# Designed miniproteins, single chains, continued (4): the designs that were tried, part 42

Each design is a single chain, and the fold is of that chain. pLDDT is the mean over its residues in the fold that is shown.

## One batch from the design tools (miniprotein)

Design m13526
Fold by ESMFold2-Fast:
Structure m13526 (fold): chain A 64 residues (1-64)
Amino acid sequence: SLVGYRVRAGRDYTATEPDELTLRAGDLLEVLEDVDEEWVRARSLTTGREGRVPKSVLEAAGPA
């Protein structure tokens, strides 16, 4: 699980549901919850907003 780790958005993503985050490529996030095989709940380190994000748009950013 990626909970507690930092990840980066590899591409832009536009939220399709109210509980999702809109991301720009290069945005850094902290993973809060591993929801399922396709989704995490994360917090944006830029805006502080929380929401679900597809795992497919995320890249490893390293431990810190």
Scores: mean pLDDT 80

Design m13527
Fold by ESMFold2-Fast:
Structure m13527 (fold): chain A 58 residues (1-58)
Amino acid sequence: MTLEDKLREIESLPDPDARLAIRGLVAERGISYEELAEEAEKLGYERVAKLARELAEL
């Protein structure tokens, strides 16, 4: 499953579940929250990008 497929799934989730999925995806793939946010923005998933950046500040 591609990163794009995973980001599409996360976009369909409520915020609490999306945050948990973002944290898991970052840990699983060894990417940063900012890298995940940039990929989400490129795909038009602005909410996912915002949540990832919020998590980076915690």
Scores: mean pLDDT 82

Design m13528
Fold by ESMFold2-Fast:
Structure m13528 (fold): chain A 61 residues (1-61)
Amino acid sequence: GEEAVPTEVQREIAAAGKEVLDATDDPFALTAEELHRRMLEVAERKGYSPEAIELIRRGLE
């Protein structure tokens, strides 16, 4: 696989996504835009790496 992203950054992105899904009453109704936006909020709140924040933010473009 193309491992262009450090494992730690991938772990932080996965953790943000898990927290959003765990906190969401209807994860199947969650749009990709809402998912990425909420993941960005989690990453910023928890002080995740700038690289993780940037990759999540690019998902909103």
Scores: mean pLDDT 74

Design m13529
Fold by ESMFold2-Fast:
Structure m13529 (fold): chain A 62 residues (1-62)
Amino acid sequence: GLIKPTPSVVKVLTERFGFSEEEAREIVKKLEGKSVEEAKEILKSKGLTDHQADLLLSYFEG
């Protein structure tokens, strides 16, 4: 299915991955409506490792 980001993911991105709140919101916006594979590519482009992207996406239902 398609990724459905929630507002709580902003907190995960800031608290666990060190993004600013503004950067986290932009990432969430870019993930909305994307497939798991596209979302993973977006997260990796923002500096997450492959493992970190997989871990973050485990908090979503696709």
Scores: mean pLDDT 74

Design m13530
Fold by ESMFold2-Fast:
Structure m13530 (fold): chain A 71 residues (1-71)
Amino acid sequence: RERALERAREVAERIVKENPAAQPSTDKALEALERGDAKLAATYLGNAAMQAPSIADEAIAEAVEVAREFA
């Protein structure tokens, strides 16, 4: 669980570095993960990834794996 949180933070940091406007979505995703809501976290990470088109496919794939580790 802690390792999945760390991975989620790394994905969030890459998304925000590409598009700072995605930070509210990544913040909500990390809050959802800390509460144990993997589905909500994956939704917010996916929405944030769509705001960073150059890394969207990679970020979405990593968000799915993070959600699986919490499930």
Scores: mean pLDDT 74

Design m13531
Fold by ESMFold2-Fast:
Structure m13531 (fold): chain A 56 residues (1-56)
Amino acid sequence: SAEIEALLKEEMDLGAQVVALATKYVTTKDPKYREELDELQKRLDEVVAELKALQE
């Protein structure tokens, strides 16, 4: 469905952002990247939960 496709696209986009920020964090150890990573992880968890709800 269109709703599932939109959420899958958001999941992919968020996943790419998580990888980029995680790379910056492990390289610099700057706490700002950890905070941004935690925020993105919370959004990713919400998207995954909504995808699960739509498939059940």
Scores: mean pLDDT 84

Design m13532
Fold by ESMFold2-Fast:
Structure m13532 (fold): chain A 68 residues (1-68)
Amino acid sequence: SDSLTDEQLQKLFSATSSYLGNVLRKDYDGAIESLEKFKEILKEVGDDDGVEVSERLIEIVKKAKKDA
C-alpha cells in the first residue's frame, strides 16, 4: 500500500518469509503462530486491512490443517 513506510514493509516481508517457510514444511501450527505474530505487527503499525487479511489467512491454514 502507498501508505506503508519502508520500515513497515521490511517488518511485513520478514513475517511473510517466516509464514511461507512454515507452510512449505506443512507445519500448520507454526504457520498459524507466524500469522498471529504477523497480525500483531500489523496492529502495531496501524494496518487494519492487513490485520483482516491475516485473520482470513489464519482461517485458510486452519482448514488446510483439518483436511491434512
Scores: mean pLDDT 74

Design m13533
Fold by ESMFold2-Fast:
Structure m13533 (fold): chain A 56 residues (1-56)
Amino acid sequence: MKLTDEQADRLIEALRRHAGKPLSPEELAKEVGLTPEQVEAALFSDEFARRAQERL
């Protein structure tokens, strides 16, 4: 995963706030200050999935 720990935690928190509401990678990227490509890469990363499971 190419995100810093701070960036990953911000993305996880955004996903938690919008649980049950489908957001596009573009909308998530705008909220957390990342590119849509970074968000998409993180969401398909095993490392990010593991971190999210521990936090969610």
Scores: mean pLDDT 73

Design m13534
Fold by ESMFold2-Fast:
Structure m13534 (fold): chain A 85 residues (1-85)
Amino acid sequence: LIEAADLVLEAADLVLKTSKDEKALKLAEEAQRLAVEALTLYEQGKFEEAREKLEEAAEKAEEAAKIAKNEEALKLVEEARKLLE
């Protein structure tokens, strides 16, 4: 889970640094918030809630990466989603 969260955070950060699209930036910010919330839940031992939150974060990051047309960010999100299966 921590590794998946790190990948989502990296993907969102890439979108935030490279995109000027308002929708992509907003989705990347939401993905970062959800990934941080997931890590907090994980720290509290709420592993199922953490996983669900991180799956939502990955979906937001994927949408952001697609709008930003950032292939590197999209690849990081795909790796994160595989770790959550």
Scores: mean pLDDT 85

Design m13535
Fold by ESMFold2-Fast:
Structure m13535 (fold): chain A 61 residues (1-61)
Amino acid sequence: MSREELEKEVDEAMGLIGISVAKLMYKRGTPVEEVIKYLEELKKKFPSMAEEADKAKEEIE
């Protein structure tokens, strides 16, 4: 396994964890604006997870 493959897998895992956290925040009553901001920041940090973050935004909005 290359370092590049490992970094990609870690980034994908971190992105999925972030999306799960955002969904939990919404379920627990965090304001929609704050959850959306968190998802937008997540998309900038992990561009590969942008589609999944956008789906989460659609579900919340």
Scores: mean pLDDT 78

Design m13536
Fold by ESMFold2-Fast:
Order: structure tokens, then C-alpha cells, then sequence
Structure m13536 (fold): chain A 69 residues (1-69)
């Protein structure tokens, strides 16, 4: 079922983004403003990259399921 595959990929991507946001906030609270800003930005960028890869893979997988049906 291609829709379920897309939904799972979207949910996973959202969780990756939420986790990155939480870690970015924690880093900013724990470290100095200078170090916190740099690390939080890197964490957010890494999270967005992982979320994009997850969505791309899910989209490709769901398309294959649609084409085979």
C-alpha cells in the first residue's frame, strides 16, 4: 500500500526534524552563545538532510509499489 509507505516516511522525517530541534535547543542552553549557535545550526542542517533523504526514499519506494500494482 503506497500511501502507508509515504505516511511512514513523512512521520519518520517529522520525528528527525523534531529531534534535531530539541537537541539544538539543548545545545544553546548548555553551551556559550557562540558555540551553541554553530552546533545548533549544524544539528538542524543534519536533521533536514536526513529528513529529505527519508522522504526521497519513501517517495521512490511508494512509486515502485504504485507502478507494480
Amino acid sequence: RWRLTLQRSQSRAQRILNDSNQRAQQVRQTLSPQQGDQLSQQLLDDGRGQALDTLSTGTLQSQRLLDSS
Scores: mean pLDDT 76

Design m13537
Fold by ESMFold2-Fast:
Structure m13537 (fold): chain A 64 residues (1-64)
Amino acid sequence: LSDEEIESMAKSIAQRVVDSNPDASEEELIERAKAMARTAAEALGADVERFEKLTVEAVKELLK
C-alpha cells in the first residue's frame, strides 16, 4: 500500500466511526477508531502503529 492509500483508509475509518457513534465521547471514538485501524492494518499487512496514529489524528480533525 502507498502512503496515500493508508492515509485515505485512515480517514475513511475515522469518518465512519464518528458518523456511526454520534453520542460517543472523544475518548470512545478514539478507542473504536484504533481497534478498527489495527484490524484493518493486520489484514492488509500494513504498519499497525502508523495506521492507528493516522486514524486517531483524523478523528481529532473531524471533531474540531
Scores: mean pLDDT 82

Design m13538
Fold by ESMFold2-Fast:
Structure m13538 (fold): chain A 94 residues (1-94)
Amino acid sequence: DRERLEEERRRLREEARRAIEEALKTRSLGEIREEVAELLRGLARQLEEKEHDFELAERLRRLAREVEALGDDDIEGLAELIAEGQLLVDEYLA
């Protein structure tokens, strides 16, 4: 259901935004962005090597590149990409 997916995406984006704002109290957005990109690449590597899910691995690597391309003040963009990554993982685990 598209409406349910949009509601879940909005919830995940809000949660990600709050987590980013909390992390920004002690870290830069650039540092947070690098850590998120590394986590996405790490997960992609695990999915490729252990689960042989090359399609999901490539989608996660694409998200990592998009995270790295964000501006130094783009909190909303980072929150959206984190939400997208979580939805991809949730879809895989379902």
Scores: mean pLDDT 81

Design m13539
Fold by ESMFold2-Fast:
Structure m13539 (fold): chain A 57 residues (1-57)
Amino acid sequence: HMKKRNEALKKISELLQKVPDAAERQALLREFNARLDAGKPVDEIVEEAKKRVEELL
């Protein structure tokens, strides 16, 4: 994996730790990991994850 992808995935995982529901966390992690694999810009995916976590808090 590219270094940027790994760094983004770690950041997304850290953000998702704030989500109380374990099933929701796993679903979101799978979704964002799939978007990273699809080649969408890393910065956009990280911002989407941050926004999603804020909506769930």
Scores: mean pLDDT 77

Design m13540
Fold by ESMFold2-Fast:
Structure m13540 (fold): chain A 62 residues (1-62)
Amino acid sequence: SLEEQLALLETADPNDARAWAHAGELLMKLKRYKEAAEYYEKAIELDPENEEAKKNKEKALE
């Protein structure tokens, strides 16, 4: 399930920007938009050049 995939990503390396971005995407699918935006923000902090995460954060806040 999407929730099980999210739980597995929470056990990943906390410095892995892609894991944060992927968790944000799963939260979007779960309609947990505010949490998705927070996860994308963490991904952007770790990888400021990640334009996809920036765009997805904007979508989450709409």
Scores: mean pLDDT 78

Design m13541
Fold by ESMFold2-Fast:
Structure m13541 (fold): chain A 61 residues (1-61)
Amino acid sequence: MERRALELKRRLVATTELVMETDPQLGRDNAEAGARKVAEQLEDPRLGRETVEAVRRVADR
């Protein structure tokens, strides 16, 4: 994974974890929306999929 994509993924996951601790329902909804938006920006389907899966893993924990 490219350094840019890795940094975006880690920031998104960390933000999702923080929101999930505060409001689990809001955190889950925002995680799915955020992951989808980041996946669209990455233009690489594989990197986008990995980012979405990482965020979903946090939201479904």
Scores: mean pLDDT 68

Design m13542
Fold by ESMFold2-Fast:
Structure m13542 (fold): chain A 77 residues (1-77)
Amino acid sequence: MEEEREEALRWVATQLRAIGYLVDEEIKIAKEKGKKTFDELSPEDRQKAIELARKNARESDGEETEKALDEIVKKME
């Protein structure tokens, strides 16, 4: 049970980190473009945020976090 709980919590943490990377890049690009929210970004700026989030997830946390981000992005469209 303890090991199963640890694995579940690790998985949840990975999902939350993936979301964090995406939100951070969305906020950064929105601020650079003088926008208040992600919904005000152009499709090109949204795609840029997603690609930067993938790169940051890969380089900082690794492949599992990048995969989690890819699945989240697929569901957000």
Scores: mean pLDDT 75

Design m13543
Fold by ESMFold2-Fast:
Parts: sequence; C-alpha cells; structure tokens
Structure m13543 (fold): chain A 90 residues (1-90)
Amino acid sequence: GSLADVRAAVDELIKQLATKSPEEIKKAIEEINARHLVGLLLDRPDLSVEELAEKIKEYAKAGNLPLHPFFLSVLAEKLGIDTSALDAAL
C-alpha cells in the first residue's frame, strides 16, 4: 500500500475509536498493559489510565491522534474495531 492508503486506514480507525467510551478505551489499554507507553506517546506520563483514555477520545474526536499506526492497530483490535484495511496497507 501507499502512504495515502496507510493514512486513509488510520483516519478510519481514528473515526471508529471516537465512537468508543473512555471506559472501553481504558479497559483496552489495561488489557494490553500499555498505560506507561500511552503516557509516553501522548507526552503525558503524569496522567492516570482514566485520564489517558479521555485524552485518546478527545484526540480521536479531533481526528488527530498522535499514536504510531502499529500501536493504533493493536489498541483498535482490543476495542473490536476492524483493522484489516490498515494491516493490508502496512
């Protein structure tokens, strides 16, 4: 896939992620044991997992989520979001 294909797939995952509750996002982060990594990626290692989940939802609603595509795919899969388009583009 092209960079444009990766970007389109990422944008679709971000839209789907914006439909999830902060509680669902928090549970997904906890299940993949990624609280520390998410804090570092959002440049907010000071935040709780609850606050990080709310920030992810805010960024997703804005369409600008600063997560690596690979990590976004892992998080989206835990949330029951179809990642096949991004996986095919990578």
Scores: mean pLDDT 80

Design m13544
Fold by ESMFold2-Fast:
Structure m13544 (fold): chain A 60 residues (1-60)
Amino acid sequence: DALAALLSRIAEAAAAGDEEGVAALLRAAGLDEATARAIAARAVAGDLSGEDLERIRAAV
């Protein structure tokens, strides 16, 4: 499952504090740079919203 694999990689990078890594994964999935960076910052902060998850799901 591409979505499950992506979410696992995002969770791993976010847990490591790797904001640039999360942003790169999101951009590779098809999100624009501004949206990817905003979501990456929230993911690293532990503040990932349901709307953020739906944006990721829609990109896959």
Scores: mean pLDDT 84

Design m13545
Fold by ESMFold2-Fast:
Structure m13545 (fold): chain A 56 residues (1-56)
Amino acid sequence: MEEIKRLMEEILRLSMEAIGEATLLAIDPENEEARARLEELARRIAELEEELKRLQ
């Protein structure tokens, strides 16, 4: 039960970071660092979502 809460909180934090990176990419579409970080964040969120499903 506490593991589920921790995963949800981590997903929320990563989602907030993704919004920040997406905003930077919207301002500068050639920002390769922001794009790479967005892809990394999306991958990590997907992994955490799979872990969340396994705990339920």
Scores: mean pLDDT 82

Design m13546
Fold by ESMFold2-Fast:
Structure m13546 (fold): chain A 69 residues (1-69)
Amino acid sequence: SEEVEKVFKKYDTDGNGKINYEEFKKALEDLGIEVSDEELERIFKKYDTDGTGYLSLEEFKKAVEELKK
């Protein structure tokens, strides 16, 4: 979704194409996606495939799709 990409770029404050956990939480709130802190942490860790503590745009899109069901 074009909206998902716009929200990602809004919270990619470093402009490096990655967002951290706090930015991820805020991005989901902007998209109207309500999740528990436990589910949010689970999804973030699931899609943080390289273990860096950041999500790329592609990983973020996949996380959003899973959370929307």
Scores: mean pLDDT 80

Design m13547
Fold by ESMFold2-Fast:
Structure m13547 (fold): chain A 67 residues (1-67)
Amino acid sequence: MKISEEEIELALTLIEYAIARKANDPEGLREVAKRARELAEKSTDPKVRELYRQIAEDAEAEAKRLE
């Protein structure tokens, strides 16, 4: 089984999101949202792009909630 760089990036982004959310860190959540958007724009797989967009939206919503 070959794990792609995109799959590794997605997994790392989800881990970073989970850490920032657990820490109640609005700055960390905004950094996750920014990274997720950048990765969504680079992705050619529509399913992966949709996942990144969802992560970005959720991270921004959590950051706003914590302010």
Scores: mean pLDDT 80

Design m13548
Fold by ESMFold2-Fast:
Structure m13548 (fold): chain A 66 residues (1-66)
Amino acid sequence: EVLAMTYLGLGNYYLKQGKYDEAIKFYEKAVEIHPSPRAYRNLAIAYEKAGKTEEAEKWRQKADEL
């Protein structure tokens, strides 16, 4: 959980910098360690901002099912 929260924080940092591909990488690490609705929603937001709407919808659905 602590490691997943660290990766989530790094994803948030890169998201604020507009580095959406980096944000996606760190959010993916967070969901690999500890799947959570928050991590899935943040991953969906990063994909949306990167223009990857199909992937964004996939991760939103996963968040809703947890």
Scores: mean pLDDT 81

Design m13549
Fold by ESMFold2-Fast:
Structure m13549 (fold): chain A 59 residues (1-59)
Amino acid sequence: MPSKETIIKVLQNAGVDEKTAKKAGEEGQKAGEESKKNGDSELDIMEKSSQAAADTARK
């Protein structure tokens, strides 16, 4: 699962501002942790984490 810091760096490199990137990283990490609790695969955890981060960054 990508760390919150990794998500933040990826989003900032893509041109997202620091405040939005930090919120997206937090939401991505939460989604990844919930997916892990549900017993999802490592790939599914990464996909759900990334999707939540992307959705937050777009808002």
Scores: mean pLDDT 77

Design m13550
Fold by ESMFold2-Fast:
Structure m13550 (fold): chain A 96 residues (1-96)
Amino acid sequence: MKEVEELLRRVEELLERLKEAPEEELREILEEILRTAEEAVRKALEAGDLEAAREARRLALEAAREYLRRAPEEEITTAIGLVLRELGELLDLELL
């Protein structure tokens, strides 16, 4: 579906922004990536597009790794908590 393709493109654009963003923007960009990826997974599953759903999850995991790599040391515990909370929801979605 075109909507899923647009959501996946948005996640990719946000992931590139995350890689170059200043520390102050990392959390906000990650939260937007995870929210957009979750929407992409939901819409892809409703459309029966398992490949798109898996791609959205892959991009979310890549964003989480990049965020944890770049998060300030003082915030690493908060960063881990955020990643576990948000990714937990995505990983709880069963891909048939």
Scores: mean pLDDT 77

Design m13551
Fold by ESMFold2-Fast:
Structure m13551 (fold): chain A 92 residues (1-92)
Amino acid sequence: AESLFRAVEETLRATFARVAPTLSAEERAQLEAFVGQILELARAYAEGRLSREEFLARLAELVREAQAFSPRVGRVVEGMVAAVVTTIDRAE
């Protein structure tokens, strides 16, 4: 659980650091909020508090919310979610 969560956290932090300089202050603040939500979902899943089905459904919801906020933030969140799912699939 801890190792999986750390891998997800490192992936999200690296992506955020890479894209943050290309974003407006508002987009950066909103992306930071989405990253926090993805990390909470990943922690809940890693700890067995969410099923895989619930986890994937909530991640899909976050992608939709991000896309509605900004196409740029939406693309970043979609990429982050894909990377998180890939990290989990490789660990399982």
Scores: mean pLDDT 84

Design m13552
Fold by ESMFold2-Fast:
Structure m13552 (fold): chain A 75 residues (1-75)
Amino acid sequence: DPGATGREIVERARARGLSLLELAERLGAGPRAEFVAAAIALAAQGYSVREIAELLRVSPETVSRWLARARELLA
């Protein structure tokens, strides 16, 4: 569930005092950091992986990978 995953990431980042952009930077997203932060925020708001991928012009696999990596970093 991308919505549940997105909300978990946002909650855990907040608990650690990290913004979503700072979290994306720590994931090594480089110039894509804003896109990774946007993907997490959109997921937390209830957007599907497919909708996020379409909005950001990336593959659904890329969005799923970003969410999985963010969750792993915060574990």
Scores: mean pLDDT 85

Design m13553
Fold by ESMFold2-Fast:
Structure m13553 (fold): chain A 84 residues (1-84)
Amino acid sequence: DVIDRAIEAVKRAIEALKQGNVDEAIKYLEEARKLAEQVPGAERAVALLNNAIFYAKQGKIDEAIKYAEEALKVLESLREQRRA
């Protein structure tokens, strides 16, 4: 499922950010954004991922993690709504 792949990509991005692997994290965030764009109702998650990418590219790692974690919560909530 596209949403499960988007969630996995965000989790990998957060892990990479926490390890200081910024270039790897940006690749996972960009993959997550591309996948989230295919999910109806994920507009908020896409916006949060855009912010995470923006801050990661500027070396603002704490902000990048914060926005990525917010995007993860939005996607997980949306996944639960799609099951109902």
Scores: mean pLDDT 88

Design m13554
Fold by ESMFold2-Fast:
Structure m13554 (fold): chain A 69 residues (1-69)
Amino acid sequence: MELIEKIRKIFEEHGLDSPETFLRIANLLAEAGFSPEEIGLILQRLRQLVDQGASKEEVLEEVRRFLEG
């Protein structure tokens, strides 16, 4: 299963505004080999988007952009 699909499933099961969601995403990114600094930056960005009322699809787009860059 691709990393983005695992992250989509986390959002579907736990929602966008959940500590469990961010913890599970952090663990997946760490397993994929991202540094703690990179993980911190993306999680901060995703939390900012959620706080601004971004949709699940907008948040997933930001994740995909991070994984591709």
Scores: mean pLDDT 81

Design m13555
Fold by ESMFold2-Fast:
Structure m13555 (fold): chain A 113 residues (1-113)
Amino acid sequence: MKEELKKALEEFVEALDYAIKMVKEGRSIAGAAEVALRAAQRFYEVLEKGAPDSPELKKLAEVARELMEEAQKTIELVRKGPKYEKQAIEETKRMVELAEEARKLAQKVIDSL
C-alpha cells in the first residue's frame, strides 16, 4: 500500500505538472483540463482502494475533488464553443491554481511517507 500510494502520488504530481505546463505554454486548454481530470480521477480511485486515514490525504482528496469539478467545467465551456471562451479562460486559471495546490500537497505527502 505505502509504495502503491507513493507511486500514485508521484504520477499525480507528474500529470499536474504537465497540465500546468500546457496552459502556461498556450497549448490546448481542453487538453490540459483532460489531463488534470484523468489524473485526479486516477488518484481518487487509489484512495478508494484503501488509503491510510490521514488529515493530509483528506485535504488532498478535497482539493483533487475541486480540481475534477473545475476541469469538467472547463471542458464543457470549451465544448460549447467561442461564445464561452472568456469563461473557459477564467475557469482554466482556477483549475491551474487548484492543480498547483494539489501538486504541493501531494509532494508534502510523498516527503512524509
Scores: mean pLDDT 82

Design m13556
Fold by ESMFold2-Fast:
Formats: C-alpha cells, structure tokens, sequence
Structure m13556 (fold): chain A 65 residues (1-65)
C-alpha cells in the first residue's frame, strides 16, 4: 500500500538525525514521489505530517545552539 509506504517514510523522517541533511533530502524526495500517487486528501495529510516533523527538527537544531 502506498499509504503504508508513506507512513514508513514519515517514521524514518521522524527518527533521522536533524543534522543529516542528505538523509532528510532523500526521505523528502521519496515522500514527494508517493504524494504524486496518493488521492489528494491522503496526500495532504502525509504532507502536513512531514512539515510537522521538519518543524520539530528545526526546533531541535535551534535548541542546540
């Protein structure tokens, strides 16, 4: 299921080191490809979750200064 693949990628994105920009970009690219294949409502939910995770990564990086 594409939705299950999207969930796996979101979990990987959540677990990745916030400083590992290469891995983050790789995961974003994979998520982006799945978003093209999902119905619009599911794609929006996956996108919103990815944005939330990336915002949490940014906060962790700012706290580490």
Amino acid sequence: SLLEEARKLLEELKAVDPTDGKKIQELISKIREILKQLPPEEAQRVYDEAVKILKEHRKKLEAAK
Scores: mean pLDDT 82

Design m13557
Fold by ESMFold2-Fast:
Order: sequence, then C-alpha cells, then structure tokens
Structure m13557 (fold): chain A 79 residues (1-79)
Amino acid sequence: MAEKVAEKALEIARSGDPFDAEVAIALLDMEYALAVRSGDYETALLIAKTALEVARLAGFPESLIERYEKDIKELEEKL
C-alpha cells in the first residue's frame, strides 16, 4: 500500500494545489513513521524519497528538503 500512497501523493503535488501538497506530505509523514516503527526501512526509504520529490515539486522550504535528504542517507546506512 505504501507505493500506492506515494503514487497518489505525487499526483496531488503535480496538480499544483498548495493545500493538496500539504495533505500529501502529511500522509507521507504518517506512513514514514509507521514504516520506521515497524522496522520496514525499505518502505521508509521509498516514502522519504517520494516526500522529497513532493516537497521539491510544491516548492516547500529548503529546511524540509534537507530533513528528507538526511533521513534518506540514514536509512540507506541501515539497509
């Protein structure tokens, strides 16, 4: 299901609605937290990469982009 959530989030971000992009990020953040807590670092990595793309497409702050980049690096070290 995480892959389908990621796909929908990207579609929402590409729509150009800032509110929809915020909702997409919130959903991805929830899925990320659940994946990390369950030890599913592979799914967490996919979600983090998707969140990074959504944040870039929607023009979110650089601080948020840097957070996702750091999360991705940390997850890759655990895999």
Scores: mean pLDDT 76

Design m13558
Fold by ESMFold2-Fast:
Structure m13558 (fold): chain A 97 residues (1-97)
Amino acid sequence: MEPDPEKAAEYAEKAAEEAKKAKDKELGEKAAEYARKAAEAARKGDMEEAARYAAEAGTLAARGGNLKAARYAAKAARAAGDERLARQLEALAREVE
């Protein structure tokens, strides 16, 4: 998939917004931090870093029970061109449902 930096940044920002609403505030804050880093990397055109930060954000969000944040992180990874990481995050979100 061709990277879409604008969509990667947009979905990463949505992941950050949802992550801070998590019941586990410590995991939520960490997930939001990585999601913001993903958005910054996407805006700089660093799609590999954007996907990696989105993966960290999505994993932490899923562990905190925030499936909305995890799903936005998966969309950010996909928009950054990393279909494999996006699928891994989607699978992780389904596992913790």
Scores: mean pLDDT 84

Design m13559
Fold by ESMFold2-Fast:
Formats: sequence, C-alpha cells, structure tokens
Structure m13559 (fold): chain A 75 residues (1-75)
Amino acid sequence: MDLEEAERIAREVAELLENLASMNPEELRKAEERLRELEERAKELMAKYEDDDPKAKELFEIVTRPLRPLAQQAR
C-alpha cells in the first residue's frame, strides 16, 4: 500500500520537525540527518514508478508535505 507507506514517512518527518523547535542545537543537527534518511526512503518508494508517472508525483507531494512549511519560511 504505497500511499499508506508515504503517509507513514510523512508522519515521521512531521514529528521530527515538531521536535526540532524544542531541541538544543546539537540534537537539532542529528535530527536533520535523520530527516535525510526518511527522504531517501521516500525516494526509494517513488523509484517504483516512472518519473512521468502521476502516482510518483502524488507520492512525492505526500512525503514532502511536512517539509512545505520550511520551504515557505525560505521567503
């Protein structure tokens, strides 16, 4: 169930991002490394599909959903 797996990855990312706000600087860097590991797992999931497959884009949007607020803060 690829969509459910993508939601699980997104949830773990969201929990890490929430904890980052309350962590000390040293722990924050370790959490960032963990976030990268979750992103790699999301990429593996999407690798099951062709790059032009609409489903691959849907999975990407789901797993990057928790990262969207961080991208918005880049403005």
Scores: mean pLDDT 70

Design m13560
Fold by ESMFold2-Fast:
Structure m13560 (fold): chain A 63 residues (1-63)
Amino acid sequence: SKKKSKEELERLKLETAKEMAKTLVEDQGLSPEEAVEALKRLFPDISEEQLEEIRKVAEETAR
């Protein structure tokens, strides 16, 4: 299975998406749900599980 390098790239994409979610919440005042929807549009290949991780970051930022 050659999933290792693909997993590393997916982790980097997820970290980038998390930083973008923080910016959307802090700069635009979006709710965690709105930030997740925006990131979902920008990264349509992101899984629901990864979107949930992004949502957690957005919720922590909004609090």
Scores: mean pLDDT 76

Design m13561
Fold by ESMFold2-Fast:
Structure m13561 (fold): chain A 81 residues (1-81)
Amino acid sequence: SEVEELGERAVRLAREAARAAEAGDAERAAELLAEAERLAREAVERALAAGKPEFARRLLAEIQAILREHAEALAAALEAL
């Protein structure tokens, strides 16, 4: 489904952003994180409109876990902007 595809892309980009941040690629990390946020917001909005709050909850939890694991590197990347 479109919602599942958006969610999968958001998670993938969040993981890529985390990897870029850990590698010290601040600009790349920020760009990927911004795109992940955009896709996650769209996926959540569509999931809620479709009556799938559990999908939205799981998606947000997965992204939050990724960001939490790489919080210091991601914070450093965002501060470099």
Scores: mean pLDDT 86

Design m13562
Fold by ESMFold2-Fast:
Structure m13562 (fold): chain A 62 residues (1-62)
Amino acid sequence: GKKIAVALEDVPKQNENTLELKKGERVEILEDLGGGLVKVRSLETGEEGIVPEEYLEVVGER
């Protein structure tokens, strides 16, 4: 299944390809892009974008 992760802190939007997250927000990891970046989908909003993996803790699978 896809991995579910939680934002460890607020993640600011850097550009049009990145996703803004709030601390505690749950995301589904869609793709590992390498270089410490992952493509995710917010489970709160359904928005997709790129976030640094360092802001995320994997909490399960779906």
Scores: mean pLDDT 82

Design m13563
Fold by ESMFold2-Fast:
Order: structure tokens, then sequence, then C-alpha cells
Structure m13563 (fold): chain A 80 residues (1-80)
């Protein structure tokens, strides 16, 4: 189902975000960016599936993960 697929994508996005945060804490900016970009892609795929399924709660969760990934990418951009 679209809901089940979206939930799996959100689980994947969360794991990728955890790795992105870990790399960011280590000062590994290129790795942090790559993991955050992958998480962003997964979150956006989940948003599309949640919207198509009409699941507002799942959509809000996916939006939250998208915003978290964007925040990491901005933090990477600000660190030289």
Amino acid sequence: SKIEEAKKLLEEAKKLLDKAVDYLKQGKLDEARKYAEEALKKAREAMKLAEEAGDKKLLLEAIGLELQAIGILFDVELKE
C-alpha cells in the first residue's frame, strides 16, 4: 500500500538523517551533505505517497523530516 511504502521511506529518511547529524558533529561536511540530500529525497517521496493516500498525519511527519534535512543542509552551507 502507499501508506506502507511511505512509512518505509520515512524510516529510511530517519536513519539517513541520524548519519547526517553524526557526520556534521564530526566536521565531515561532504558526508553530512550527501546523507542529508538522500534523506531529503526519501522524505519527498514519502510526502508524495502520503498526499496520494490522503493521510494527513503521515504527510505532516514527512514534511517534518524534509524540514530537518533542509536544516542540516543549511548548517553544512554555513560551515566552511
Scores: mean pLDDT 89

Design m13564
Fold by ESMFold2-Fast:
Structure m13564 (fold): chain A 60 residues (1-60)
Amino acid sequence: PDPALLWSDEELVALARAAIEEPDPVKARALLLAAEVEASFRPAVSEEVRAALAAAREAL
């Protein structure tokens, strides 16, 4: 796949971290949703991305 068309694993991990660090709960959930939606377009996600998304879900 063309990496320019999709978020990188590093960018998805960064979004999950941004969601955890966001003080506004509405914005935090929007960031997590954006990361999960981008991950859903992939046939598989890395262990790093899965772990970051799971940590964000537990934190929020």
Scores: mean pLDDT 75

